Designed miniproteins, single chains, continued (2). Designs and how they scored, part 46

Each design is a single chain, and the fold is of that chain. pLDDT is the mean over its residues in the fold that is shown.

## One batch from the design tools (miniprotein)

Design m5582
Fold by ESMFold2-Fast:
Structure m5582 (fold): chain A 77 residues (1-77)
Amino acid sequence: SMEEALQKAKEEAQALYDKLLQEGASEDEARQKALDLFLLKTSDALSKIDPEIAEAAKLLVTDREKGRELLEELVAK
């Protein structure tokens, strides 16, 4: 389910954040990489419900401004 996918994505993102900090990464770098993982994991679950929203979520990893604009446009439809 979507709820289970979101929970797992949060757990995996938190684990990556903690691991990167232990390996000496900066807080900003660890936070960014954890967010990227969360977005990729959740977009895979979303693609089964709404492929367009899933693509917008993936775009947030590479270009946050454009990804946000696309999500706002899709929600407005």
Scores: mean pLDDT 74

Design m5583
Fold by ESMFold2-Fast:
Structure m5583 (fold): chain A 98 residues (1-98)
Amino acid sequence: MKLIEEGKKYRKLGLEYDKKKDYEKAAEYYEKAGELFREAGDYVGAGVSYYGAASSYLQLGDYEKAAEYLRKAAEAYEPVDPRLAERLRRLAEEVEKK
């Protein structure tokens, strides 16, 4: 599907900006990738991408956004890896306490 191809493109851009330590752009591209993968029903692609956004927000010190994207990653993983989803929800709770 075109959505999966576009999701892969944006996820790659997120990784490139993350490597450059441009965490604001990395988060934006990871968010876009996650949305596209979610719409396509690619739950693993969505989960990985939302986790990338959460990690980027942690680097920026935006703990509320980091927790938000950890929960989105958990929702994406729920149908494929419920244990990982539960761990991500617990991580979001700890992050939002900061």
Scores: mean pLDDT 88

Design m5584
Fold by ESMFold2-Fast:
Structure m5584 (fold): chain A 102 residues (1-102)
Amino acid sequence: ADPERAVEHAERAIRALNEAIQAVKSGDKEKAKTALEEAVRHAVEAIGHSGLPVEEQQAYLDRLRRLYEEALKALDSGDFEKAIEAINEMIKLVEELREKAR
């Protein structure tokens, strides 16, 4: 585990999630999906470098996957309020992970 790398990836994930929210608000579904993909990639790295027990890492991965799928489904259905809600829950997850990695 590398706590500094976990924190850096968590911060990059949060930036990408905020970019995804702005893209959703502007109606740019493709940009929102690209930003979500970047955010998930960094969130997975943050979990892997967190130093948390394997069972706790798996719980974070499962929760992240569920929220990501909810955000994508909402974007595809044009439910932008639900997409933003799911993305905000992803931000909370990553912020929680960042604090635990310190």
Scores: mean pLDDT 89

Design m5585
Fold by ESMFold2-Fast:
Structure m5585 (fold): chain A 59 residues (1-59)
Amino acid sequence: MVTRIISLPGVSREKTLELIEEAKKRFDVKLTYLGFGLVKIEGSEKDVNAAEKYLLENR
């Protein structure tokens, strides 16, 4: 398992939470909103990379 923290600057809290819920449905990852546009992603390297890409492309 890997842990990665990403930043989504300029994305609203509501949109960030929406993206987290959609990513949870698509990938086998644990996602935690840390506040201030920061999201912690935990899972396999493949699933974490896919979830990070999804969050950054759909922000």
Scores: mean pLDDT 83

Design m5586
Fold by ESMFold2-Fast:
Structure m5586 (fold): chain A 88 residues (1-88)
Amino acid sequence: EEKKRKELIDQLNQLISFLEYEAEQEKDEEKKKKILEAREHVKLAKEAVEAGDLERAIEHLRRAAELAKESGNEAAYHLTTGLLKAVE
């Protein structure tokens, strides 16, 4: 239980860093905003996991996945939906 929670937090931290990096490389301001908004929702999902609120974490990851999809960044969408499936 504690090990799985730590692994999930580590994965969420990696996704936050990945989204930050992808936003820095994005030339389109609207797409960049969507990636940054997705990153903020992943941060909120991490806080929810740390608080033991998996339902809230799932809601934030769903919003992050939708924002990543809207940004057109396929890697961001794939990684975000992968973590969403891991917590469902």
Scores: mean pLDDT 87

Design m5587
Fold by ESMFold2-Fast:
Structure m5587 (fold): chain A 92 residues (1-92)
Amino acid sequence: MELEEKIANAPTPLERIKAFAEGLAELYGREVPEEIKNAKSVDEAMEKLREFLVEMGLTEEEADRIVEQARAFAESPNPTVEDARRLLAGTF
């Protein structure tokens, strides 16, 4: 399954953030936190994604940058597979 296609084709901003977190977890051999899976708003998912990125070894500044890029991607009216690929590649 193409991770980038799953992320780009998620139907809502919230589902795009969750798909991105799932893609990162799969790529780096981690489990997605239940807090991200159970998030009910974009803002909640973004906060939990930030915590997950820091736990994976990013600095707070790096995590903030990735979270802002993920928000811009998720809230885009026309997210592309290439945008999802850049987001995944730009995390580590």
Scores: mean pLDDT 81

Design m5588
Fold by ESMFold2-Fast:
Structure m5588 (fold): chain A 76 residues (1-76)
Amino acid sequence: SQKLSLEEVQELARGAIARAPAELAALRADPSATEAELRALEVIAEGYREMAKAKSAEEAFAIWRRAAAEAAAIVA
């Protein structure tokens, strides 16, 4: 069984979505940040938006794994 409930996963996703604009703005203001890092963070932010709309915890975790793998590939 999934350790987190759908409600718990959606709460985590909503928290991440609320923080994402400030985190993206801070990264864009950082002269050491790469375009790959910015793209990876945008992919993660979109993943959280999709997770917030998921109908099950299993769907939410599948979305997160896909977004994490895509972001990891961008910065590799």
Scores: mean pLDDT 81

Design m5589
Fold by ESMFold2-Fast:
Structure m5589 (fold): chain A 68 residues (1-68)
Amino acid sequence: STLDEAKAKADEYLKKIEEAAKAGDWKTAREISRELGEYVEKNLSEEEAKELLAHMAKTMAGVEDPLA
């Protein structure tokens, strides 16, 4: 589904943003962040965007958020 593809794509974008930021390449990190934002705006409905935001929040929490 479009939503499943969007979640997979968001995971790839987040990983690339993290890698670019870790390398000190702020320009690439910003460009990738912009591309993700444009993808969401152009391709997702409000319902799909909400689901994707929940997925991204969960992915980010899994990296460094030890919420009990």
Scores: mean pLDDT 73

Design m5590
Fold by ESMFold2-Fast:
Structure m5590 (fold): chain A 99 residues (1-99)
Amino acid sequence: KLKEIAERLVEILKSLGIEIKLEEALKLVEEAAERGSLETLEKQLDILELILNGEDYEVILEKVFEMARTQQPELSEEQREHIEKKTKEIVEEVLKAKE
C-alpha cells in the first residue's frame, strides 16, 4: 500500500520536472502515515493526476472539496471560497511546472 502511493508520488513529481528516488518518496509517505495524513496525501495525488491529465476544472474542484471534507464534513461558504481560490492557484502552478 505505502509503496504504491510512493510510486505514484515519484511519477507525479517526474511529470513536474522533479526527480526523487523511490526510497525518498517512501519516507515522505511513511511520514504522512505517522501524522495520520495518508488519506489526505492519496487525495492530493488523485487531484494532481487529474490536473496533469487535463481534466476539467469542475471535476478537479469536486475532488478538492472531497479531500477537505475528510477533515471537516461540513464546509462554510468562506471555506468553500478559500478552497476554490487555492485550487485555481494549484492548477496554474502544476500546469506551469508541466511545461
Scores: mean pLDDT 78

Design m5591
Fold by ESMFold2-Fast:
Structure m5591 (fold): chain A 105 residues (1-105)
Amino acid sequence: KEEIEKKVKELYEKALGHFREARDLAKPHPDLVKLLEEAIKGVEEYLTASKEERPKIIDEIKQKLAEAVRKVRELYPQDPELAERIRGHIAEAAKLIFEADELEK
């Protein structure tokens, strides 16, 4: 039980790192920065949340993630290289969160 909790936290901390890198890359696009900052806040809340609160926080993170992915898609025609770099970090963060969610089942 403690080993699973430690691994879940490590995965979310790695996801947090990827969201922070995506946010920093997204600086020229304030709308995308805001969505990534909301995702970062969600991950920080998850790391301090009780087990009972976590499902709601995960749903909120997933919603902000979907909005950020849509915004990155809109960026591709303007700056495909920047869009791909941001997408890569968001995809890795999503993968880590998915792995953590499977461990909590």
Scores: mean pLDDT 84

Design m5592
Fold by ESMFold2-Fast:
Structure m5592 (fold): chain A 78 residues (1-78)
Amino acid sequence: MTPEQKRLIEEALRLVYEAMERYRAGELTEEEVRELLRRAVELFLEAGVPISREELERMAEETLAYLLAHPEVERAAP
């Protein structure tokens, strides 16, 4: 990978991580998380990763579904 591609991938991963952490904190809505995940997909595509747009979008959808189905931080506490 080129240094530029690596930087784009790191940016995309930062967005995914931030979206997950802020969603767990209750600061983001489902729509806002979805928007951040779509932004990350665009960055991965710009970086030229060997994954299709459809696969990246599917992965983003699964990540969102996982967060919605496994809110363990809240579910286990009370």
Scores: mean pLDDT 75

Design m5593
Fold by ESMFold2-Fast:
Structure m5593 (fold): chain A 57 residues (1-57)
Amino acid sequence: MKIYRVELDKSKVSNEQIESVGGEIINTDPVIVKASDESAGKILSLPGVKKVTRIIE
């Protein structure tokens, strides 16, 4: 799995929604998740998610 920084609107996206698409939340401010490339794409597709940036491969 890879580490991603997620830029999002917290009023539109819940932590449960991120977890439901395969993201493991490591940090909440900034939002950092551990996910597969496929799950990272699903997170980016969630309403209120603006950007997903890979930090560690």
Scores: mean pLDDT 80

Design m5594
Fold by ESMFold2-Fast:
Structure m5594 (fold): chain A 87 residues (1-87)
Amino acid sequence: SLDEQEREAGRRMAELLRRAAEETGNEELEKLAELVEEAAENPNPDAEKMEEIEKRVRELEEKLSEEARETIRRVALEYGKEHGLNI
């Protein structure tokens, strides 16, 4: 099962992805955010669900436009600064 630290990291990742999805209008990012949030809220996520998240991350890395990648990077940096994280 995910510990409290892993669940918190998952929730923060879901928030970051949701912000990026809202700025880009990218439906695939929104779907990924939903999957990450579901996994973070579940103390015992299925291995298959975790594999799906990893697969979607890889697919997004291959298919994202340069503009979308720049937006994700900016959102990640802004989110990290807001929460005192060094990214």
Scores: mean pLDDT 71

Design m5595
Fold by ESMFold2-Fast:
Order: structure tokens, then sequence, then C-alpha cells
Structure m5595 (fold): chain A 72 residues (1-72)
């Protein structure tokens, strides 16, 4: 459900802010059956490889906002 995906993304964002990137990405991989999450994970991985940790956090915040606007 969208609520479960939103909860997972929120937990991943908290891990990300703590610098626990591998744990956050592993958690996000459990919900990549959602296309918005799959796209965001690819963007986040590219930003991390570039050293743009703030950009990666913003990408996850944008994903969360998008999911929260999704209708049932």
Amino acid sequence: SNAEIIATVREALELFKEGRYDEALALLETVTHNPAVAVAVREVRKLLEAGDHEGAIRALEGLLATLERADF
C-alpha cells in the first residue's frame, strides 16, 4: 500500500540523514516495485557517487512529497 511505501521512505530518509546510506538504500530496494521509488533510488545512487549528499536528501524529500500527494 502507499502508506507502507511512505513509511519505508520516511525511515530511509532518517537513516540517510544519519549517514547510514547503505542501510537506507537496502530499505528503499524493498519498495522499488513502485516506479517513483525506483527512479528516485537511481537518482540517489548517482548523487552519492558524485558526493552530493545534500542533493540525495533533497531527492528523497521530493519522493516523499510525491508519494504523499498520490490518491488512493
Scores: mean pLDDT 83

Design m5596
Fold by ESMFold2-Fast:
Structure m5596 (fold): chain A 77 residues (1-77)
Amino acid sequence: KKEEIIEKAVERIRKILEMSGVPQELIDKAVEEVRKALEENDYERAVEIIRSVPGLSDEAKRAAEHIVKKAVAELKK
């Protein structure tokens, strides 16, 4: 159950980063770090990882942060 919620969130974040033109190597690294943070229930670290992605617009950061927030809410159910 937790794995499905985390994987869906990670897939959605990956799409946002791809649409924003972030290089594939940075996408793979950021997505894996976000997955680990969500597995550890570390919401703040997941948000910091997203904010640290170079070249990501404020709008894209907000969208990715929203996905993290929604996933955390589902994990708490």
Scores: mean pLDDT 81

Design m5597
Fold by ESMFold2-Fast:
Structure m5597 (fold): chain A 94 residues (1-94)
Amino acid sequence: SSDEEIRKVLEEAIERLKELREKSKDEEVQKTLEEMIERVKEYVEKGDFEKAMEVFIEKGSEAIELAEKKGDYELAKEIDEIGKRTVLEILEAK
């Protein structure tokens, strides 16, 4: 089902974000990614994929901006690439 495909895409995105959190050298960036992971996971578990996606986009934008402000342009690019792939895969699943 499309709901099962969307769930899988978001769960895979969460795992990639966990890897980026571990690679981050900045505590504030790590905390922002942790908050993003926790909130997206909460809505995925509730089956609220629209809200999960809203949080994913909102917190992803915050994490990108913060990484750029800290001079971690590589991390900002990796977060952006995860975001773009996740949005595309969800649109294809609908």
Scores: mean pLDDT 85

Design m5598
Fold by ESMFold2-Fast:
Structure m5598 (fold): chain A 81 residues (1-81)
Amino acid sequence: AMEAEAEARRAEFEKELAEFLAQQKKRNPVPSEVMQQLLDKLVAAAREIVDLLIAGKEEEARKLDEAALKELAPLREQAGL
């Protein structure tokens, strides 16, 4: 049961991520260096958070989410987001 739920959550995340990246590339085919860095860091952090949640490490996932939000805030502002 939990494995099926974990796979469903991962599949949903990857689908949303693929749609988001496709839209970003369509709107800005040559993103700025700042936007590319933001997207790369966001994708890496999101996948790691999902993996931690699937592993039942909710405290570690929460700490990583908070750290990622803090780290990405300056890049988001520079990207105009």
Scores: mean pLDDT 75

Design m5599
Fold by ESMFold2-Fast:
Structure m5599 (fold): chain A 74 residues (1-74)
Amino acid sequence: SVGERGLRLTKAWGELEREQHEVADETAELNREKAEYEKDPSKKASYDNEVARLTREQAELAREKAEFDALLAS
């Protein structure tokens, strides 16, 4: 049977896995936007937006990892 702690760990792991996938997807998008910006300086705004998005997703991943690590340590 899944106890409350087991359920919390499973949920936290799922959230961490999902955020890892989101960071990977955003990294791929950033690489695409960077390639466009290198060809056309008018694409700078799109590139800057993608850098900001990836930065936010990386911060969310770090937070989710810290929460998961804290649950493991309990």
Scores: mean pLDDT 83

Design m5600
Fold by ESMFold2-Fast:
Structure m5600 (fold): chain A 65 residues (1-65)
Amino acid sequence: KEEELKNLEKIKKDAESYLKQRRAEVDAMAAQLDPETAAALRKRFDSVEKQVKELLDKKIEEAKN
């Protein structure tokens, strides 16, 4: 019943795959926008990607205790 660590590692792998696909979509969308909006969109995505990775890493470390 306690597959918490394995489940979190799987979620992290799925999230990394999702973020990679999302990055390609953001780049495609940014190419169709004005430079200011495109830069803001990319910066926001970078922030979200960092937050997701940091949150998952923290959850995995907590599950090891």
Scores: mean pLDDT 80

Design m5601
Fold by ESMFold2-Fast:
Structure m5601 (fold): chain A 60 residues (1-60)
Amino acid sequence: SSAEKEANEKFLELSEKYRNDVIKKAEQKYDKETVEKIKESLDRSLEMTKELLEKELAKN
């Protein structure tokens, strides 16, 4: 449904905002290598979430 798609898009938007905030704070406290590892982990988690949500929408 369009409502489910909208809710999923909003969830991803908030997740991206959270990711960006975490990275910005990490850049102030940690070295570049540690920050890159944090980015990779967060980006991987976000991408997996996007793929799962897309698969669920495709089934419905």
Scores: mean pLDDT 80

Design m5602
Fold by ESMFold2-Fast:
Structure m5602 (fold): chain A 84 residues (1-84)
Amino acid sequence: SKEKKLEEAERMLEKILEQVEELMEKLKDPSTSEEEKEAYLKALKKITEHAQKLTDEVLSIDPNHEKIKELVEKIKKLYDEAMK
């Protein structure tokens, strides 16, 4: 049960990282309008908040889960880059 929850959360965070990377590419696209950029930044914020929530759940089960910490750090780093 706990092991499956950890594996599922890790898989979800990997998918979230892929979604964040896709949104970053859309934000860098010169054809993207101001309105579209605002929508993508809003989506990126919500996805990053979801990633943190999943991370908090995992760390409440396994405080030393290195892979989850690495994944959320990568997601946050991309979010910070987008907000510049």
Scores: mean pLDDT 83

Design m5603
Fold by ESMFold2-Fast:
Structure m5603 (fold): chain A 91 residues (1-91)
Amino acid sequence: DERVERLYKEELEWLEKKVEEEGKASVEHVRELIEKEVKELGLREVTALLLALRRLEEEGLTVAEAIERAGSEEAFLEEAFALLDERVKEL
């Protein structure tokens, strides 16, 4: 799905800029970790997680707080996929 690939590129660019601004990690190293996750989990799942992470950062929430709100890691992943599906419909 070309729309998922587009969202992946946009969210990866956002993450790279944030990593650069924080100065705590290498942008190249973070990119390599994300690319490895794409190979292991797939593009759709990684894109959903990147969208969820950006939303959490904008709301000032931690991943741990988001998992607690959702009730489980599985429920958090389901919410992430729902967010991806909403964003795909907007394109």
Scores: mean pLDDT 81

Design m5604
Fold by ESMFold2-Fast:
Structure m5604 (fold): chain A 71 residues (1-71)
Amino acid sequence: GVEEALEEARKNAQKAIEAAEKGIVDKEAIDNLATAALMAGVDPGTVVKELYANPSAEKLKEWGESVLKRL
């Protein structure tokens, strides 16, 4: 249901934050964040474009926290 989808999105956002805290900014972390962003009403294309153009653990964490606040 919707509740299960929102719980999975929250989990994906937290995985992205955890990856960022470990200094990891890879395809898996960015894809997890993009999936969560879609459920949070944030354009996943904007998130993906910014993080691939300028990969940063700090930026990944900021996006992850922003997305999580909307879930």
Scores: mean pLDDT 81

Design m5605
Fold by ESMFold2-Fast:
Structure m5605 (fold): chain A 74 residues (1-74)
Amino acid sequence: SSSEEALIAEIAAALRAGDWAGVRALLLQGYRDGMSDAQLLALVLRLIRENPDFSEAEVDRLLAALEAAHAEYA
């Protein structure tokens, strides 16, 4: 969807800036906007697939940010 495309672009920009607080806030906003766990996980996995230059540490941190956003929203 157009909202998912916008969120992917914003998260990618935050990641390039090293703004991990921003990444977490954007994922939390995804939950507040009504996205499910499955939708946000699919979005994060797509972001990883479309950015093969991400290090293993960056991938792990992105997944940890999703878990933190989920815990904060729940």
Scores: mean pLDDT 84

Design m5606
Fold by ESMFold2-Fast:
Structure m5606 (fold): chain A 92 residues (1-92)
Amino acid sequence: MKYIEEAKELIEEAKERIKKLTEEMLPKLDEEGAKELEAEAKRIIEELEEAKKKIEELAKGYDPEEFLEKLRKSLEGAVELLRKKGEELAAK
């Protein structure tokens, strides 16, 4: 099964989505808001890198399809969290 490789690719895709979203939102923020958004994006990316390193351990005991579905939901949540943080900072 290639699900571990698929899981790593999903994490890499989410990291790129976070970077792109950050770049798109930065011009809408003041200097303080931009620093806060960059710090949050960096934190999320670092968490995703740690998850990628531990992916085989995290997948242990799960059905491959169940693990990938859970991972996709978690990654979507991380992207949504950053988007909401950027919107909150733009509203200040």
Scores: mean pLDDT 83

Design m5607
Fold by ESMFold2-Fast:
Structure m5607 (fold): chain A 62 residues (1-62)
Amino acid sequence: SPSVTEIPEGASAEEVLELVRERAIRQLGHVHPDLSEAERRALLDAVRDQLLAAVEAELAAA
């Protein structure tokens, strides 16, 4: 079962991005309850390239 609480060891940047996105979708649901999960996912998709770049930079720094 995928866990959004723990990042699996050896995870790719894309796998880490999906975990970060799922957590962000849940957090957005608390602050923007008027938005559906699909709308929250679309907002995260709009910044996907920036999120991926941030994940790649963090993994490269390790």
Scores: mean pLDDT 72

Design m5608
Fold by ESMFold2-Fast:
Structure m5608 (fold): chain A 94 residues (1-94)
Amino acid sequence: MSLLEEAKQLLNQAVQLARDTVAQAGSGDASVTPEKVRAQLAQAEALYQQGVQLLDQALQQTDLPPSVQAEMQQLIAQTQQVLADARATLAPYL
């Protein structure tokens, strides 16, 4: 897989994990502890940071079209917003 595809996958995984964590907390499941919520949000943040690092590497190694660069910047901004919204929603667990 290319660095760009790996970066996209990591950013999408961060978004999915954050959304899944919010859904799990809202489910009323007694197994959803504050420790589990914090661990999953930390993992989502780590996936986001890894995705950004791989994107930076891809931009340095590959002459990417401006349209692709714009798409990646939008994906980063969307991922940041999803993580911020998840942290706000899950504040009682944090």
Scores: mean pLDDT 82

Design m5609
Fold by ESMFold2-Fast:
Structure m5609 (fold): chain A 94 residues (1-94)
Amino acid sequence: SLEDAIEEVIKLLEELAEYLESQGYLEAAKEVRKISEELRKMKEEKVSIEEFVNKLDELLTRFHAKHSSKLSEEALKKVVETTKKIGEIVKKAL
């Protein structure tokens, strides 16, 4: 279901935030947690799948634009792997 997909995406983002925080990327971790908070609000508001996908893409694009150049190669790889897993979850929910 869409609700299950949103919950799984939130779990992946929380794991990413914890990883980034452990590596000292405190501002990046905070922004990932804010994305998770926004997704929880969308779940509560019962938004359409189209609204969810569009907002998620917007939020992730902003994160990449702001933080990717500041991350180590290993941290960037973790962000990319997390984004790919999120994409797979979204495709299964469509």
Scores: mean pLDDT 87

Design m5610
Fold by ESMFold2-Fast:
Structure m5610 (fold): chain A 66 residues (1-66)
Amino acid sequence: MSSFIVPIPESLRDLSVDEIVERLRERFPDLEFQGLKDSILVTLPLGVDIGKVEGEIRRLLEELSR
């Protein structure tokens, strides 16, 4: 099991962390997400490429911030 932290973009700070986490869970149902103050803790299954998943999550957060 591996985990990493993704900072919440400032353009998304108007949204609640819970709303951002719900959007991430909808897109990535195999991942675990936990909201922190200004960031999100992401937990990955074993054998998943962390760099690839981190890139996909950051891309989605950028799309949500538009």
Scores: mean pLDDT 77

Design m5611
Fold by ESMFold2-Fast:
Structure m5611 (fold): chain A 71 residues (1-71)
Amino acid sequence: SSTERELLRVLGRLRPDLLQAIWRFITGKELSLALAERLTAGDRAALRELLANSPLSPEQWLRALKAFTPA
């Protein structure tokens, strides 16, 4: 989907450790370094696993992540 593609693009602009910090801030849970590295490398299967186990919708994640990436 266009939302998944945009999510991968935004995730690719983040460092894995920053994504882990954002995840903890939003969800109160830990994100493994291995999964964070897959997500920032553009792994679409990892993104689908994240979304299936996430309290936020893809659109909510996109909005949140854009707030942490400079325009």
Scores: mean pLDDT 82

Design m5612
Fold by ESMFold2-Fast:
Structure m5612 (fold): chain A 65 residues (1-65)
Amino acid sequence: MEEARRKGLEEARKLLELGRVKSIEVKGDEVYVYAEVKSEFEREVLLLHEAVLNSLGYGVRVIFE
């Protein structure tokens, strides 16, 4: 659980570097990634990464500003 949260945070920082990430926040059991996107393509890429990381049990959520 704690290890999964830490891995989720590391993966969010690594994999979401291709997106428009503004900040990252840890809340309880989840990692929140706040992003500002300029196109639908950027949104789709971030949503795909969110889905993949959650399927691996890392508890990552992308929040669009």
Scores: mean pLDDT 71

Design m5613
Fold by ESMFold2-Fast:
Structure m5613 (fold): chain A 90 residues (1-90)
Amino acid sequence: SPIEKEAKKIVEEFKKLAEETLKKLEENKDNMEKLKEIWEEFMEKINELEERLQALKDQDPDSPAVKKAIEEMQKIYDELQDKATEILES
């Protein structure tokens, strides 16, 4: 369905965003001002993805694809936080 395709697309875009953010953090780990800018950009982009996901949920509140996307995004976010911590503590 269109909802399933869009939900999958949102998750893939989030995965790419997380990978790009981790790379930027690694490249700038000793620059506090740049790290702040990277996190602010990440938060802005994540808010856009969450708004898109909410629009899908509003169309079909019981969508298994949307529920799966939410669970997958939470896993990606948790892994991102763990990896970011490792980078910044190194």
Scores: mean pLDDT 85

Design m5614
Fold by ESMFold2-Fast:
Structure m5614 (fold): chain A 55 residues (1-55)
Amino acid sequence: SDAERAARIAAGAAAGARAARESGNTVLYQKMDAAARAAEAGDLAAAERLADEAG
């Protein structure tokens, strides 16, 4: 359950980071990338907070 949620956040945030980079939005890229990294590290609370800050 938590692993599946983390995987979904990681995938979504990574996709968002790529889109932000392509559009030149460096602030959004950094926030989305941070959310993806937190999710990959298993820190679901940090991943959710960072994703909320980005979106």
Scores: mean pLDDT 82

Design m5615
Fold by ESMFold2-Fast:
Structure m5615 (fold): chain A 91 residues (1-91)
Amino acid sequence: SAKEEEVLADVKEAAKIAASLSEEEREALEKSREEIGATEAELKVIELLEELYKKALDGSLTIEELKEILLKMAEILGLSEEEKKKIEEEL
């Protein structure tokens, strides 16, 4: 599907932009979240986002994997079942 190819390309472009951000700024944000008492759930969202970007950058990301990771993030972020269905419909 042309839409699926476009979505994967957009995620890869976003991952490249994210990778261009300062590693120091990324580390400072992680440390700040831990010091403020960020929950394991919040830290897991960051972990899932990093996994998503890694797969996108190495070209191994599939639509199935993208959907799975986004739905896991949505669940942790407390999104409704209706919002989760929108993610599935979009992909």
Scores: mean pLDDT 72

Design m5616
Fold by ESMFold2-Fast:
Structure m5616 (fold): chain A 73 residues (1-73)
Amino acid sequence: SVEEEIDKLFAEMERLVDNIDTLSKEELLKRFEEVVKKIQEIMDKYNLTREQQLEVRKRVLELLDKATEKLQS
């Protein structure tokens, strides 16, 4: 299902954030951008509703904020 595909990509993003200390800032950003692009492709492919897209984008922003805070610390 679309939810399972999105959850898999979010699990990848969470793994990147959890391993932030082991990756260079450049590599982390590149991998994050790749996952975000895949999420956007899934949203477009499955024609998610505005509400579903907003929820997905909120989750992405929360993970980006967490990653940014860890990188600045």
Scores: mean pLDDT 78

Design m5617
Fold by ESMFold2-Fast:
Structure m5617 (fold): chain A 87 residues (1-87)
Amino acid sequence: MAAVEALLKAIDEAIEEAKRLAEEAREAGLEETAKRAERLVEELEKARAWVEANPELAAKHAEEIIARLKAEIEALRKLFEEEKEKQ
């Protein structure tokens, strides 16, 4: 289903962004941001597996899940900047 493919792509993009933020946070010594980014990667990998196992239910909630992913990545970027300012 195209909707499931779009959702999986959004999750894959979120995983890549979270991994990038984790690496940048580690390089900058931002331990809190790095740990949260690493946890988000684990959660997103589990979400990806859930979507593959439950494609019909995932398609029904695709827009909501994509919106949540965007919000979590934005929150992580905000945490990165806030923690950077504290150092």
Scores: mean pLDDT 85

